# Ledger of designs, part 52: designed miniproteins, single chains, continued (3)

Each design is a single chain, and the fold is of that chain. pLDDT is the mean over its residues in the fold that is shown.

## One batch from the design tools (miniprotein)

Design m9795
Fold by ESMFold2-Fast:
Structure m9795 (fold): chain A 94 residues (1-94)
Amino acid sequence: EEEEKEKLYEEVARDMNRILNLVKQKKFDEIKELYGVSDEFIEELYEAIKNNDRKKAVDLILKALEVKYQRDIAEGRNVEKAEGRLKIIEEIKK
């Protein structure tokens, strides 16, 4: 179970880095499609990254991942993994 938790943490960290890289590359349409977030959300995240506001950027990235994982669960896609990843996000937010 501890090793499974470490694997889920690595998967969440990888997803966080993916969204960060997409924002830096200004691939905003890809972010909207993958994460289901608004243009206003993407602009706020871009500004947080540009201004080196790490706390705000991390909070926004975690919110985008929560939306994606909740959508994956609702659509029956990788449900067990998505549920595990949501638990990791809740732990990071503590």
Scores: mean pLDDT 81

Design m9796
Fold by ESMFold2-Fast:
Structure m9796 (fold): chain A 130 residues (1-130)
Amino acid sequence: SPIEKMLQLVQEAGDAESEEELRRVFEEMLEFIESLSEEERKEVEEYLLSILKTVVPEAEEMLKQSVEEAIEGLRRAVEELIEDGYSLRFIMTALAQFVALQAIRNSREDAERFIEAAVRIAAEARERLG
């Protein structure tokens, strides 16, 4: 199912040990989302958002904002996850879920811009935690 494939990619992001590996997973995620029907994208979005909102209450609001505002929101969300004691692996899986949601809602160019920011935020989190 689309949800099962998306969860596999989220776990691969959690297991990524480098910025290059994480970028590869996010790019695969973007390509996978582009292959989905409108109905399948809605199913994946609803599922991921229901999970992510339990940890990042602002996740739904971020989907309604510009990509630039969503990137600022992502930085704040990651800082809060670090302060709350979440593992680096968990933070990488949360970043992957945000990347998927942005890819579903935005143009390819905006999704690629978000991926570049997410990779940089991930690198900073890895340096701080690991």
Scores: mean pLDDT 87

Design m9797
Fold by ESMFold2-Fast:
Structure m9797 (fold): chain A 61 residues (1-61)
Amino acid sequence: SLAEEARRNARETGRVSLEQALALAEAMGIDPEKVREKLRELGGGRVLSVEQATAAVNAAL
């Protein structure tokens, strides 16, 4: 699944795509729209560090 790709990419490269981050959020029961909004506020682009993705997910909670 896209969420599993996100987990693998994060472990192997320390980076995830925006789509992978949103898919992971959805798999965790977090609203992907809230995560997308937080990523925009935090200056996220098409490719995100694990730290950026984690900060956006935590802010969306």
Scores: mean pLDDT 75

Design m9798
Fold by ESMFold2-Fast:
Structure m9798 (fold): chain A 71 residues (1-71)
Amino acid sequence: MKMTEKELEELKKALTLYLGAERAEEVVKQIEGKTYEEAREITFEALVKAGLSEVVAQEMADFIINTAKAA
């Protein structure tokens, strides 16, 4: 299922802590209308591009998406 507006807002807050406000906003715009699986992949790629290792980026992407879903 697609992410809700509330889930996208929580995702933006979480991503701002890791990527900064500008990059977090760009990532959330890419995720709008996407499934949770696509959102996780986009978040993972953004974290890797920000300088996180693939292992850390995968764990953080899973944590961030699951936290947004719980909101």
Scores: mean pLDDT 80

Design m9799
Fold by ESMFold2-Fast:
Structure m9799 (fold): chain A 64 residues (1-64)
Amino acid sequence: MDAQIQKEIDDSLLLMTRSVGKIAIENGANPEAVELYVQSVEAILKGDYKKAKELRAKADEIEK
């Protein structure tokens, strides 16, 4: 598969995820939790699903 095309898609998805995160923070979301959710999406795009799950769990704990 074309690694360059995949990189461009991944970068675009991450940029969109960060934009959504910024909107969430503006609407009262915890910035630390949002950053962990963004890192979780980045891990998914890199194929590290276990790390993504761990980062998601940490974000959920911060929201308490």
Scores: mean pLDDT 78

Design m9800
Fold by ESMFold2-Fast:
Structure m9800 (fold): chain A 66 residues (1-66)
Amino acid sequence: SVEEIQARTRANLDAAIAFAEAAKLEAAKAQLEGLREQVDRNPPRSEAEARALADEVGAILAAANA
């Protein structure tokens, strides 16, 4: 369901933010918090949109380790 997709996306973002905070990745945390706010305004409506958001989360975290 759309509700399950949105809940999963928010949970994934919240977990990524918690990880960035624990790892002291301040720039990545700020970017992830911005993405979380975008999700609150325009939540994903499909699996494809949720996948794109998950890919963005991965890219932010990968860049923090470069």
Scores: mean pLDDT 87

Design m9801
Fold by ESMFold2-Fast:
Structure m9801 (fold): chain A 72 residues (1-72)
Amino acid sequence: ATRERVVAELERFGLDPSLADKILEAAKELGVPLTDRLIHVVVGALVGLPESQRTFETIRRILEIAAEALGL
């Protein structure tokens, strides 16, 4: 399922798996499909940020930019 894919990608990069719920909610609000490529790009971007900046607002903005770049 989509949630399990997001959790697996977060864990692969050593990030908090609870971020999956923020990513899922942001994708739902934006109406964008969480493809494996979009999940990979978003999680990769979050790795470059300190924990204090991994907020819902930041995740939503990263998703918006990444989805546009991927033509979603």
Scores: mean pLDDT 86

Design m9802
Fold by ESMFold2-Fast:
Structure m9802 (fold): chain A 71 residues (1-71)
Amino acid sequence: MIEVEATEVELTVEVEDPVKDAEKLAEELRKQPEVKSVKVEIKSEEEAVVTAEAEVNGVLVKATVTLVKKK
């Protein structure tokens, strides 16, 4: 059986505009050569989720960033 080492990172951050900031974050992540996929999910005007999958030195890294509106 082929074993894949994976690291998962989950972060929640407060931002001024979750929809716009999520799109900007996704575009920035897509520019990185190690990033294989980026998904943006807009839950509401006040919440967005960005999920990125990258492979660094043979390790699969999945990062999930939840952006919530400040105040």
Scores: mean pLDDT 77

Design m9803
Fold by ESMFold2-Fast:
Structure m9803 (fold): chain A 56 residues (1-56)
Amino acid sequence: SPAQEELLARALELVRAGASDIEVVTEIQRLGDELGLSNAEKAAILREVSAARKAA
């Protein structure tokens, strides 16, 4: 969804900027709630971010 794409893009920006895992998780929860995403949708974005970190 556009909201999930926005959250993923924001989370990946933080990762590229060198943000800590705590900062990334905090922003996913904050922006995810603001965008009206469910806990399951926020968890899916966190898994994508974790996969991107391992690939780097």
Scores: mean pLDDT 83

Design m9804
Fold by ESMFold2-Fast:
Structure m9804 (fold): chain A 85 residues (1-85)
Amino acid sequence: MVSREKVEEALRIAEDAIVKHGITNPELIAAVKEAREKYENGDIGGARFYLRESALLMEKLWHTEDAEKVQKKISEAELAGLEAK
């Protein structure tokens, strides 16, 4: 199980980073869009997967601070899922 609240926070951070930095990289935009679609369809695990992909792409594009924020929320989501039996 993965924390839905923490995945939603990670989604917001990733979406805000795209807007704030005017990111036009199609792979990054596609990954964040896929994460949003998975989240809205109740696939929290799938949303988490695409958020991790987006964080790796942000890191490669020198948006390391935003990548770290997304990664931290994903890690928190995974930890909360382990605590919730």
Scores: mean pLDDT 77

Design m9805
Fold by ESMFold2-Fast:
Structure m9805 (fold): chain A 69 residues (1-69)
Amino acid sequence: SAVAQARAAAEQAVRAAARGDLERAASGIYTGLLSGGASAEEAQKVGRAVIAGTLSAEEGARLAVEAAE
């Protein structure tokens, strides 16, 4: 399901961020948002915010799951 795919991508993104890999975290959040039905423009904005440090990977992951619900 889209919800399961978004959750899996979100979990992987949070783990990447915990290892200090913000680029992989942002990529995972981008994929999770798209799987959840967010637009590419919205997914890019969230991904850029995670890389810039203005949004935590955990917060971005939460948005991806919420988009799928």
Scores: mean pLDDT 81

Design m9806
Fold by ESMFold2-Fast:
Structure m9806 (fold): chain A 82 residues (1-82)
Amino acid sequence: SEKAVQEAQELKEQTKELAEKAKKSTLEEGAQYGEKAMQLTMQIKQLAQQHTDVQSQLQQLLDEAGKAVREAGEAIAAKLAE
């Protein structure tokens, strides 16, 4: 579904914005933004599972969102490991 790809694209952009906020925030605020970004990534994963006709496109968007979340998580973990 074209609509599912559009929804996933919007979720990807929101995930990237939250991930960037997480990197720039205090540890407590960063954890909250990171959690929200992870939740949006889970929504993209759900769309990929439901829309097999566009699964490759949705998987690509999921991979991009997941990369942003992972990078933010690594930045937050580095602050916590101090």
Scores: mean pLDDT 81

Design m9807
Fold by ESMFold2-Fast:
Structure m9807 (fold): chain A 64 residues (1-64)
Amino acid sequence: SKAEEALLRAFERAAAEGVTDPEQLSKLIVEEAKEAGVSKEEFLAAVERYLDPETRELVKKLLE
């Protein structure tokens, strides 16, 4: 899905930039979702499915 592609792109960017902490990763994830134009609802579903609880909560805060 578009949300899954955005998550993959965020993880690839994190690996390339040496980002390992959840806060920086969550910022990259939200940025890639915005660039991909994925709906908030679809993106939150992917976040609930694929992300750990800590990163998931940080992403939710950034979407508010």
Scores: mean pLDDT 79

Design m9808
Fold by ESMFold2-Fast:
Structure m9808 (fold): chain A 83 residues (1-83)
Amino acid sequence: SALDQKLQRLRALLTELKKLVDEYISKSSNKREVAILQAVLTVLQGAYSLLEEMHQQNRSLPQTQRDAEALIAQVEALIEELK
């Protein structure tokens, strides 16, 4: 389904984001920026987990699709800033 494709894309993007965040953390001495990036990654991963659960429970398909699209856009924007 379209939602399955969006969730698979989001999982791939979150994997890429985690790699970039881990690389930034390994090179950065800025503890404040490191803490903020870790918090943002945790929130985004949590949002993905909720969308995955909602999909498995067959809840509100149109809203879940919109939420997945919004999260994809947020993760893509952060990846571009970290590249």
Scores: mean pLDDT 81

Design m9809
Fold by ESMFold2-Fast:
Structure m9809 (fold): chain A 64 residues (1-64)
Amino acid sequence: MLTPVERETVERVRAKLQEAGLSDKSIELAVIAARIMARRKGRPLTDEEIDKIIKTAKSIDKIL
């Protein structure tokens, strides 16, 4: 099961990327990255950190 920190981060990133219309594959890759980052930090990600993940996911989606 996800920790509360991982769950909150996953839900925030997924919602923003789905709203942006990215592919399911790009969304899942970004969610995995966000989850690992939240687990490593042991805290919820900041809006700036989430925005960086979203920006990276959008760039990757253009290549995929």
Scores: mean pLDDT 77

Design m9810
Fold by ESMFold2-Fast:
Structure m9810 (fold): chain A 57 residues (1-57)
Amino acid sequence: RQAIQDEILRLFAQGRVYSHSQLAERLGVSESTVSRALRELGRLTPEQRRARLRELG
């Protein structure tokens, strides 16, 4: 679950823009899983997301 969130953050940090279905296909998960991960990421502040991205490398 967190691994999916981390992959989405990494892709966005690379300047990649994907639809929910494209993210689901790329990550090998359902669109519902992607939507949930995006909702969880949306709970974080922009500052917290940047801090998370720095930790991921």
Scores: mean pLDDT 74

Design m9811
Fold by ESMFold2-Fast:
Structure m9811 (fold): chain A 70 residues (1-70)
Amino acid sequence: MLEKIKELLPDIAEQKAKELGRDAEAIRKAVTQAIENGATISQLIQLLKDMGFSDYEVLKILLEATEKAR
């Protein structure tokens, strides 16, 4: 489950970034690189916040990833 969620996070974060008019390519690259470096879900949440996503936007990204991983 957690590994599936992580696999989906780059694409979901990129899509959310596109919807918000943010640098989707930079966000996808940063999330992908963090996952490759063994980042935990908590560390990925912090990374998304550091990249300008609100707590609510991060929650929506995680919920979508969790639903798709089921």
Scores: mean pLDDT 81

Design m9812
Fold by ESMFold2-Fast:
Structure m9812 (fold): chain A 61 residues (1-61)
Amino acid sequence: SEERLERLIEEGLRVIDDARAQGWSDAQIRSHADALVALLRKEGVPEEHVEAIRRALEAHI
């Protein structure tokens, strides 16, 4: 579902913004984003959605 994909991206971007506001480094934020992407794969989110989320998060760091 496109609405679900959009919500997952928006939530991920908020997590990045919150971490940056708290003083996390780019390296720490990237590590956290990588862990989130790995978790989505383990939970069975379709690979095309996982890749879209990964790219959106990476572009926002």
Scores: mean pLDDT 84

Design m9813
Fold by ESMFold2-Fast:
Structure m9813 (fold): chain A 84 residues (1-84)
Amino acid sequence: MEERLKELLAQEDRAIADLRANRDTLGVSIEKRMLERGNTSFQKEIEKYGEEKVLEKSREMGRKLADALIDTLEWVRKQIEEKL
């Protein structure tokens, strides 16, 4: 059991590090994936606001999402650590 909890902590630490490293690019990556899948909402926003403004908005949303995910993962990590 303890070895499994240590592996889960290592996985959480890697996930947190990945989110921190990709914090500024997460929103852009999500947007590119949605465009590849034919999401017309992003195309309409680009037409209305221009590509640079839409990309900056995507970066801001990605940073907020990454921060929320990091907070959640750090909370989970602490719960696992308390079980060791």
Scores: mean pLDDT 75

Design m9814
Fold by ESMFold2-Fast:
Structure m9814 (fold): chain A 79 residues (1-79)
Amino acid sequence: ARELAEKLLEEAAKSPEAKLLVARGDGKTIIVAYDPKNGFVYAAVIDEEGNVEILKVQVPKPNLELVRQVEELLEKLVA
């Protein structure tokens, strides 16, 4: 799961436009989001019990208009 999250972060960083990426591994849900304010991409790894592990990496500034949707999705999944 962690390795997959790292790969998704790398893919999100290469994209000129911010994107929501969702993947599953080892029964866990992985969601990738970005923060253009701080230049970070977040990967939330959510297990079957709803526990969340957050990873982040420095990336170029993505589009501001997409970050809101990504933040809303992460809030619903980590709440």
Scores: mean pLDDT 60

Design m9815
Fold by ESMFold2-Fast:
Structure m9815 (fold): chain A 69 residues (1-69)
Amino acid sequence: SSEELLAEMQRLLAQAKAAADAGDKVSVERLRLEMQKLAAQGVEEGASTELQREMANLLRQADALLASL
């Protein structure tokens, strides 16, 4: 479900934050890519506009982590 996709993206963002704290840019890049795939799947599955906005917000947070490394 789209809610499960959002929950998985939140888990991946938490992992990305931990990787960023460790200076592991490669892991942050890989996790961001996995989050992008889940967001694309959410759009394909017809996630609501609000859910798509939340997914986009999580991706922006991952992009900010990557930019800080």
Scores: mean pLDDT 89

Design m9816
Fold by ESMFold2-Fast:
Structure m9816 (fold): chain A 61 residues (1-61)
Amino acid sequence: SIDQLRKDLAATQQQLQELQDKYNKALQQGNLLEATRYEIFANMFQIAISTTELLIERLEA
């Protein structure tokens, strides 16, 4: 359902925020390898968010 998709979207957005926080901390510490790993995970979550948002928009159209 659309309501379930919105709940899943909110949870995924929270996880993305946590990954972005970890990425920024790794950058501040000069740990480029760790920062790159968090960036990759954040990009994967961003794709999932964008896909879910597009799906919701299409279902509501």
Scores: mean pLDDT 87

Design m9817
Fold by ESMFold2-Fast:
Structure m9817 (fold): chain A 82 residues (1-82)
Amino acid sequence: SFDPAEDEAALKQLEELVGKEEAKKIYEIAKKNEQKTIELGEYAAKNPGNLTPEQQKQIKELEEIYEKYFKEAEEKQRAEEA
């Protein structure tokens, strides 16, 4: 999702999980790939199934990065619930 409010929430979660310095590094990596991610997302929405192998790999790599952080957040939440 490219909703700015969701991006801000995700960044705050990253800061809580890995600290502000590490979150900035992750943000820089995301920013470096932001334009490509936007272009791929828009193309995928309009042309489902017509992605090149390279485009599919890039999307999968980004999904894996975000899935890892959401999984860590879920585990932390479960640890806080009695």
Scores: mean pLDDT 60

Design m9818
Fold by ESMFold2-Fast:
Structure m9818 (fold): chain A 66 residues (1-66)
Amino acid sequence: MIIGGDREVIVTLRPGVSANDAIAQLNTMTTGLTFQPDGDSGIRITTPDAPTSADFAALQRARSMA
């Protein structure tokens, strides 16, 4: 995952993980990222130019759901 150069990351969720449930969990960790469903099995994540430690933690959480 590259942050600062890539404004947008798409994470394909593993089978059985709902995009809506994953987004709800990630929104409890940070307000600096924008999470959008990309179908039922994906999340589109938009990063700011200067991500915080909470933003990085949320991105790692999203990656663990892949």
Scores: mean pLDDT 73

Design m9819
Fold by ESMFold2-Fast:
Structure m9819 (fold): chain A 90 residues (1-90)
Amino acid sequence: MVTREQLREAIEEALKEEVDKEGLIATGKRFGVDVSKVKTIEEAVDAAVELGKKLNLSPLETARLAARIIKAFNIKGSIEEFVDLLMEKL
C-alpha cells in the first residue's frame, strides 16, 4: 500500500520533469484513453488509473503518469487534491 507522502513525493518529482505531450496523447490513443480531453485533476487521475491498469503500472508509476498528464495539459489544482484523488482511486 502506498502512503500519501510517497504519492506527494512521486507527483512533485514528476512535475519537475520535461513532458512529451505528443507521446502521452499517442500512448493514450493506443490504449483507448484520450488524454487530450482531460480538463480537471480528477479527469487526469481517472485517465492515468485507466492507462496504468492497461500498462500494468504500479500505484507510484500511475501517480507519476497522472502528474505528467497534469503538467502536459497545464491543469490547475492543489497537490493535496491530487493526492486525495489518487488515494481514493488507487
Scores: mean pLDDT 83

Design m9820
Fold by ESMFold2-Fast:
Structure m9820 (fold): chain A 94 residues (1-94)
Amino acid sequence: MKAKAEEAYNTIRKIIEDRMKEKKLSYEDLVNEVLELLEIAIERLKEEKDEESLKLLKEILKKMLEEEDLSEEQRERVLQLIKEIDRIIEELKK
């Protein structure tokens, strides 16, 4: 899982760099867009009861906290998403 999360994170980072190069969005706006997409993905995976993919998203979010230059608001949002994933995984075990 760690290696797969690292590959997924590297892919996301490359997408961010490519979109910044095209001047479509600022880095901050693009990170916010990615966080919105991750929130939608979490809700879908919750409905699908896909615990493995939820764990993978949690590892990606942890990598974002370590590697990305996030604003305080963005860091708080990532931590909230990690907490929500943990809550969902606990519910799926019941």
Scores: mean pLDDT 75

Design m9821
Fold by ESMFold2-Fast:
Structure m9821 (fold): chain A 80 residues (1-80)
Amino acid sequence: SLDEKLKEIYEEFLKKVDEMYETALKNNLSVEQVKEQLQKIRDETLAKLKEAGVPDEKIAEFKEYLDSLIESIVEYLKKK
């Protein structure tokens, strides 16, 4: 179902964010490199939502949420 696909897409997004954070710590990635990778994960996630048939309005709302999350992560990493 569409709902199951949305759940899978969201869970995959969360896994990729967690893996990116672990990779950043292990490999001493710069804040700029982390931001670039998170933006790529965001774009891939939004593309999967569009392929799953999510309305453009909902995709736009989710993009705003993901952008805010990325900004929070970047600011956290800058303070380290």
Scores: mean pLDDT 81

Design m9822
Fold by ESMFold2-Fast:
Structure m9822 (fold): chain A 79 residues (1-79)
Amino acid sequence: MRYRVTVELESEEAARKAAERFAERAREQGIDAEVSVEGRTLTVDFDADTIEEAFAVAQMAVEAAREAGEVLSVRLETA
């Protein structure tokens, strides 16, 4: 099933750093995800077979974002 994680950060620079950190971790763990940044918003589109897998990917995105800057909002949804 297709999922989307959307993370809003305090600045465009924080969003770009979050995207870079997430992309690096995803590559290291063999996770296939589409990462995009628009303004202060990080979007990660990915496929997962279970809700638990979707939460794991979402958690990685949030952790990368928190290391890059202040997280204002997080949304996980089916896409």
Scores: mean pLDDT 85

Design m9823
Fold by ESMFold2-Fast:
Structure m9823 (fold): chain A 85 residues (1-85)
Amino acid sequence: MEEEVEKLLEQLEKEARSSGYSDDQINRMLDVSRAAAERLLKYYKEGKISEEEALEGIRLLTNQALVHPGMSVDEALQWVDEFVK
């Protein structure tokens, strides 16, 4: 699980760099995506979602961060809560 999460974050970083985003923008995207991933993993550990659903949520959220580089941590966490419910 943790290894799969890190692979998804590495893919986000690679795609963001290929798209010409600055290091500051990439770091913000990674921070936002990591916070969301931690919340999805917490829901998985609490038995509220499956492992497949947690990984799907992380993949969808990293895609959102890539197309909306101004996304805040609060916006990402709200998205996760709506995804789980």
Scores: mean pLDDT 83

Design m9824
Fold by ESMFold2-Fast:
Structure m9824 (fold): chain A 64 residues (1-64)
Amino acid sequence: SPELDEAIAEFNRAVEAYRQGKATKEEVLEAARRLLDSLVKAGYITPEQAERLLARLQAALDAR
């Protein structure tokens, strides 16, 4: 869907900016939340799976 394609592109941009020191951890998590919400709406994952994936990403970012 156009919304999912845009959410994927935004997440990729946020990750690239973070790697370059141009974005915060919080901005990556915000983009991830939007992507996961789009995946739930598209039926690819459950809300519970989305919460688990977001928690794992947050833990990975906090370890740096």
Scores: mean pLDDT 86

Design m9825
Fold by ESMFold2-Fast:
Structure m9825 (fold): chain A 62 residues (1-62)
Amino acid sequence: LQPVQASASIKNPAANPKDPAIAARLAAMQPERERLAGETRLTDENIDLGVEELALAVEELF
């Protein structure tokens, strides 16, 4: 009672990209991009805070 089961067996996961190696590269870039985006936010905030601390240290020299 499940003729659709054959369709599931024939169903190709993804036809684009057709090369599984390229698909793996794209998939690997997605999580890495998300990590970089997260780190960018933290780094950007840390850079801003670090610059403020450096500015205060320079003012201490005066």
Scores: mean pLDDT 55

Design m9826
Fold by ESMFold2-Fast:
Structure m9826 (fold): chain A 85 residues (1-85)
Amino acid sequence: FSKDLAKAAQAAVEGNLEEFNKYFEKIKDKLTPAERIAVGMYLNALIHKNEELRTFYEAGLRKYLSEEDYKLVMDVIEGKKKIEE
């Protein structure tokens, strides 16, 4: 789960919609509806470089992800961690 989530976040930062959809498809069925909205909308805002929506959904990301998964996603988004293929 965490690795696929991190890869989805990395693809979102890169603006790679195809790669994002590939990894998000692997995790979406493991998320509750609320988690799916929070994570999916945040990463979609990131892909589209929509800072207002990204900021709006960031609180949901922090709320619904574990602290470890939230940190992993943020480290990837900030370029502090690169997920190897």
Scores: mean pLDDT 77

Design m9827
Fold by ESMFold2-Fast:
Structure m9827 (fold): chain A 96 residues (1-96)
Amino acid sequence: MLSLEEIKEAVYRAAEAVDPGLAETLRKKLENAKSYSEIIKALQEALDEAGVSPLDSTLVAIRLLFDIIAAEMGELSPEELYETVKGAIERALKRA
């Protein structure tokens, strides 16, 4: 099962690979996150601040929630979490 720190690292790396400015905003929010819901909220708020629509930022948040559940069940690796979150961020920013 993935730790909170492994999930934070995967989400941060995904954001950094797509947009370093988004990653810096996200890092500040992730430093204070103490639960899965706070990690999801941190990503959603960082995307909102980057100009992503509320619908698209919410869809990324929902996808991350399901990916975290899959990781907790042992169905998703840290690298797979990184790839799925990276793709979701890239698509959301392209629509912004």
Scores: mean pLDDT 84

Design m9828
Fold by ESMFold2-Fast:
Structure m9828 (fold): chain A 98 residues (1-98)
Amino acid sequence: DELEKFLKKLEEINKEALEKVKPEAEELLKKYEEGEISEKEAKEKHKELMLKAWTYFFEKLENKKGVEIFKKVAEAGSFTPEQQAELEKIVAELIEKQ
C-alpha cells in the first residue's frame, strides 16, 4: 500500500510544519488575548505563520512550484486566480501520483 505510506508521510510532514510555527502561534494568541495587539495585527501575523508552515510543507515534499507560490503570496498578501489554479493542480498531481 504505497498510498498508505504516502498518507503517513504527509501526516508527518504536516505535523513538523505545524510544530515549527507552534511557539510563535501560541505567543501570538496570548498577546491577542491579553490585549497587547489588535485583531487586525493578530490576523496579519497568523496569516504570515500559516504561509511559513505551508512553505515548509511543500519544501519537504520537494515541490518547488508550491514553495514559489507561497513566497509570492506572502509578498502580495493574496492569491491571484492563476496562483490558486496552479496550486490546485499541484495538489491534484500529488494525490494522483501516489
Scores: mean pLDDT 72

Design m9829
Fold by ESMFold2-Fast:
Structure m9829 (fold): chain A 61 residues (1-61)
Amino acid sequence: SEAEKVINEANEKVLEIQRKGAEEADANPEKANEISQKYTKEAAKVLRDGFAKAAAIQKAA
């Protein structure tokens, strides 16, 4: 339950990061690849941190 909440929050943040990245890439096509890579790395970090926190919660239970 608590672990699921952490994962859901991470997924929500990832969707917002991806949406912002897509909007900026659309506005700047020449920089689209650079923008995409930066936001992809940011989203990946949010997911890794979220899953690590969820795993720690499950381990502590």
Scores: mean pLDDT 82

Design m9830
Fold by ESMFold2-Fast:
Structure m9830 (fold): chain A 56 residues (1-56)
Amino acid sequence: MEELRERIRERLPEATEEEIEEAIALAKGFVDVGFPEELAERMALMILELDLKYRD
């Protein structure tokens, strides 16, 4: 999950630290329900990208 933090910072430099922590927590949740880490990472990144796109 440390790799996910760096990847978020690289792809989404506008993300706040709390948004990054929320995305990491979401990815961990996906892993906990049985998804592979790489898939969990992609899902969390896509969700964060979507959230940032719709943020007001």
Scores: mean pLDDT 79

Design m9831
Fold by ESMFold2-Fast:
Structure m9831 (fold): chain A 77 residues (1-77)
Amino acid sequence: DLLERIEELIAELPEVEKEILSIEDDEEKRKAIEQLRGVLVQLDKLIAATTDPEVIEAARELKKRIEELIKRIEESL
């Protein structure tokens, strides 16, 4: 279930944020940011490809949360 997977990812984001913010090496933090940007590209493609309004809504929420996470990590650099 794609919707359930997206909801699980949203729920995991606070733990992911804690892990990334605990990285002391700035280069490794930048690699984490690039991986998150890759996820945003995949979410944009998913939103464009799906007709399920619940999946679209969940994917947009996940995208928003990841964009906010990237900004917080960049501020820590």
Scores: mean pLDDT 85

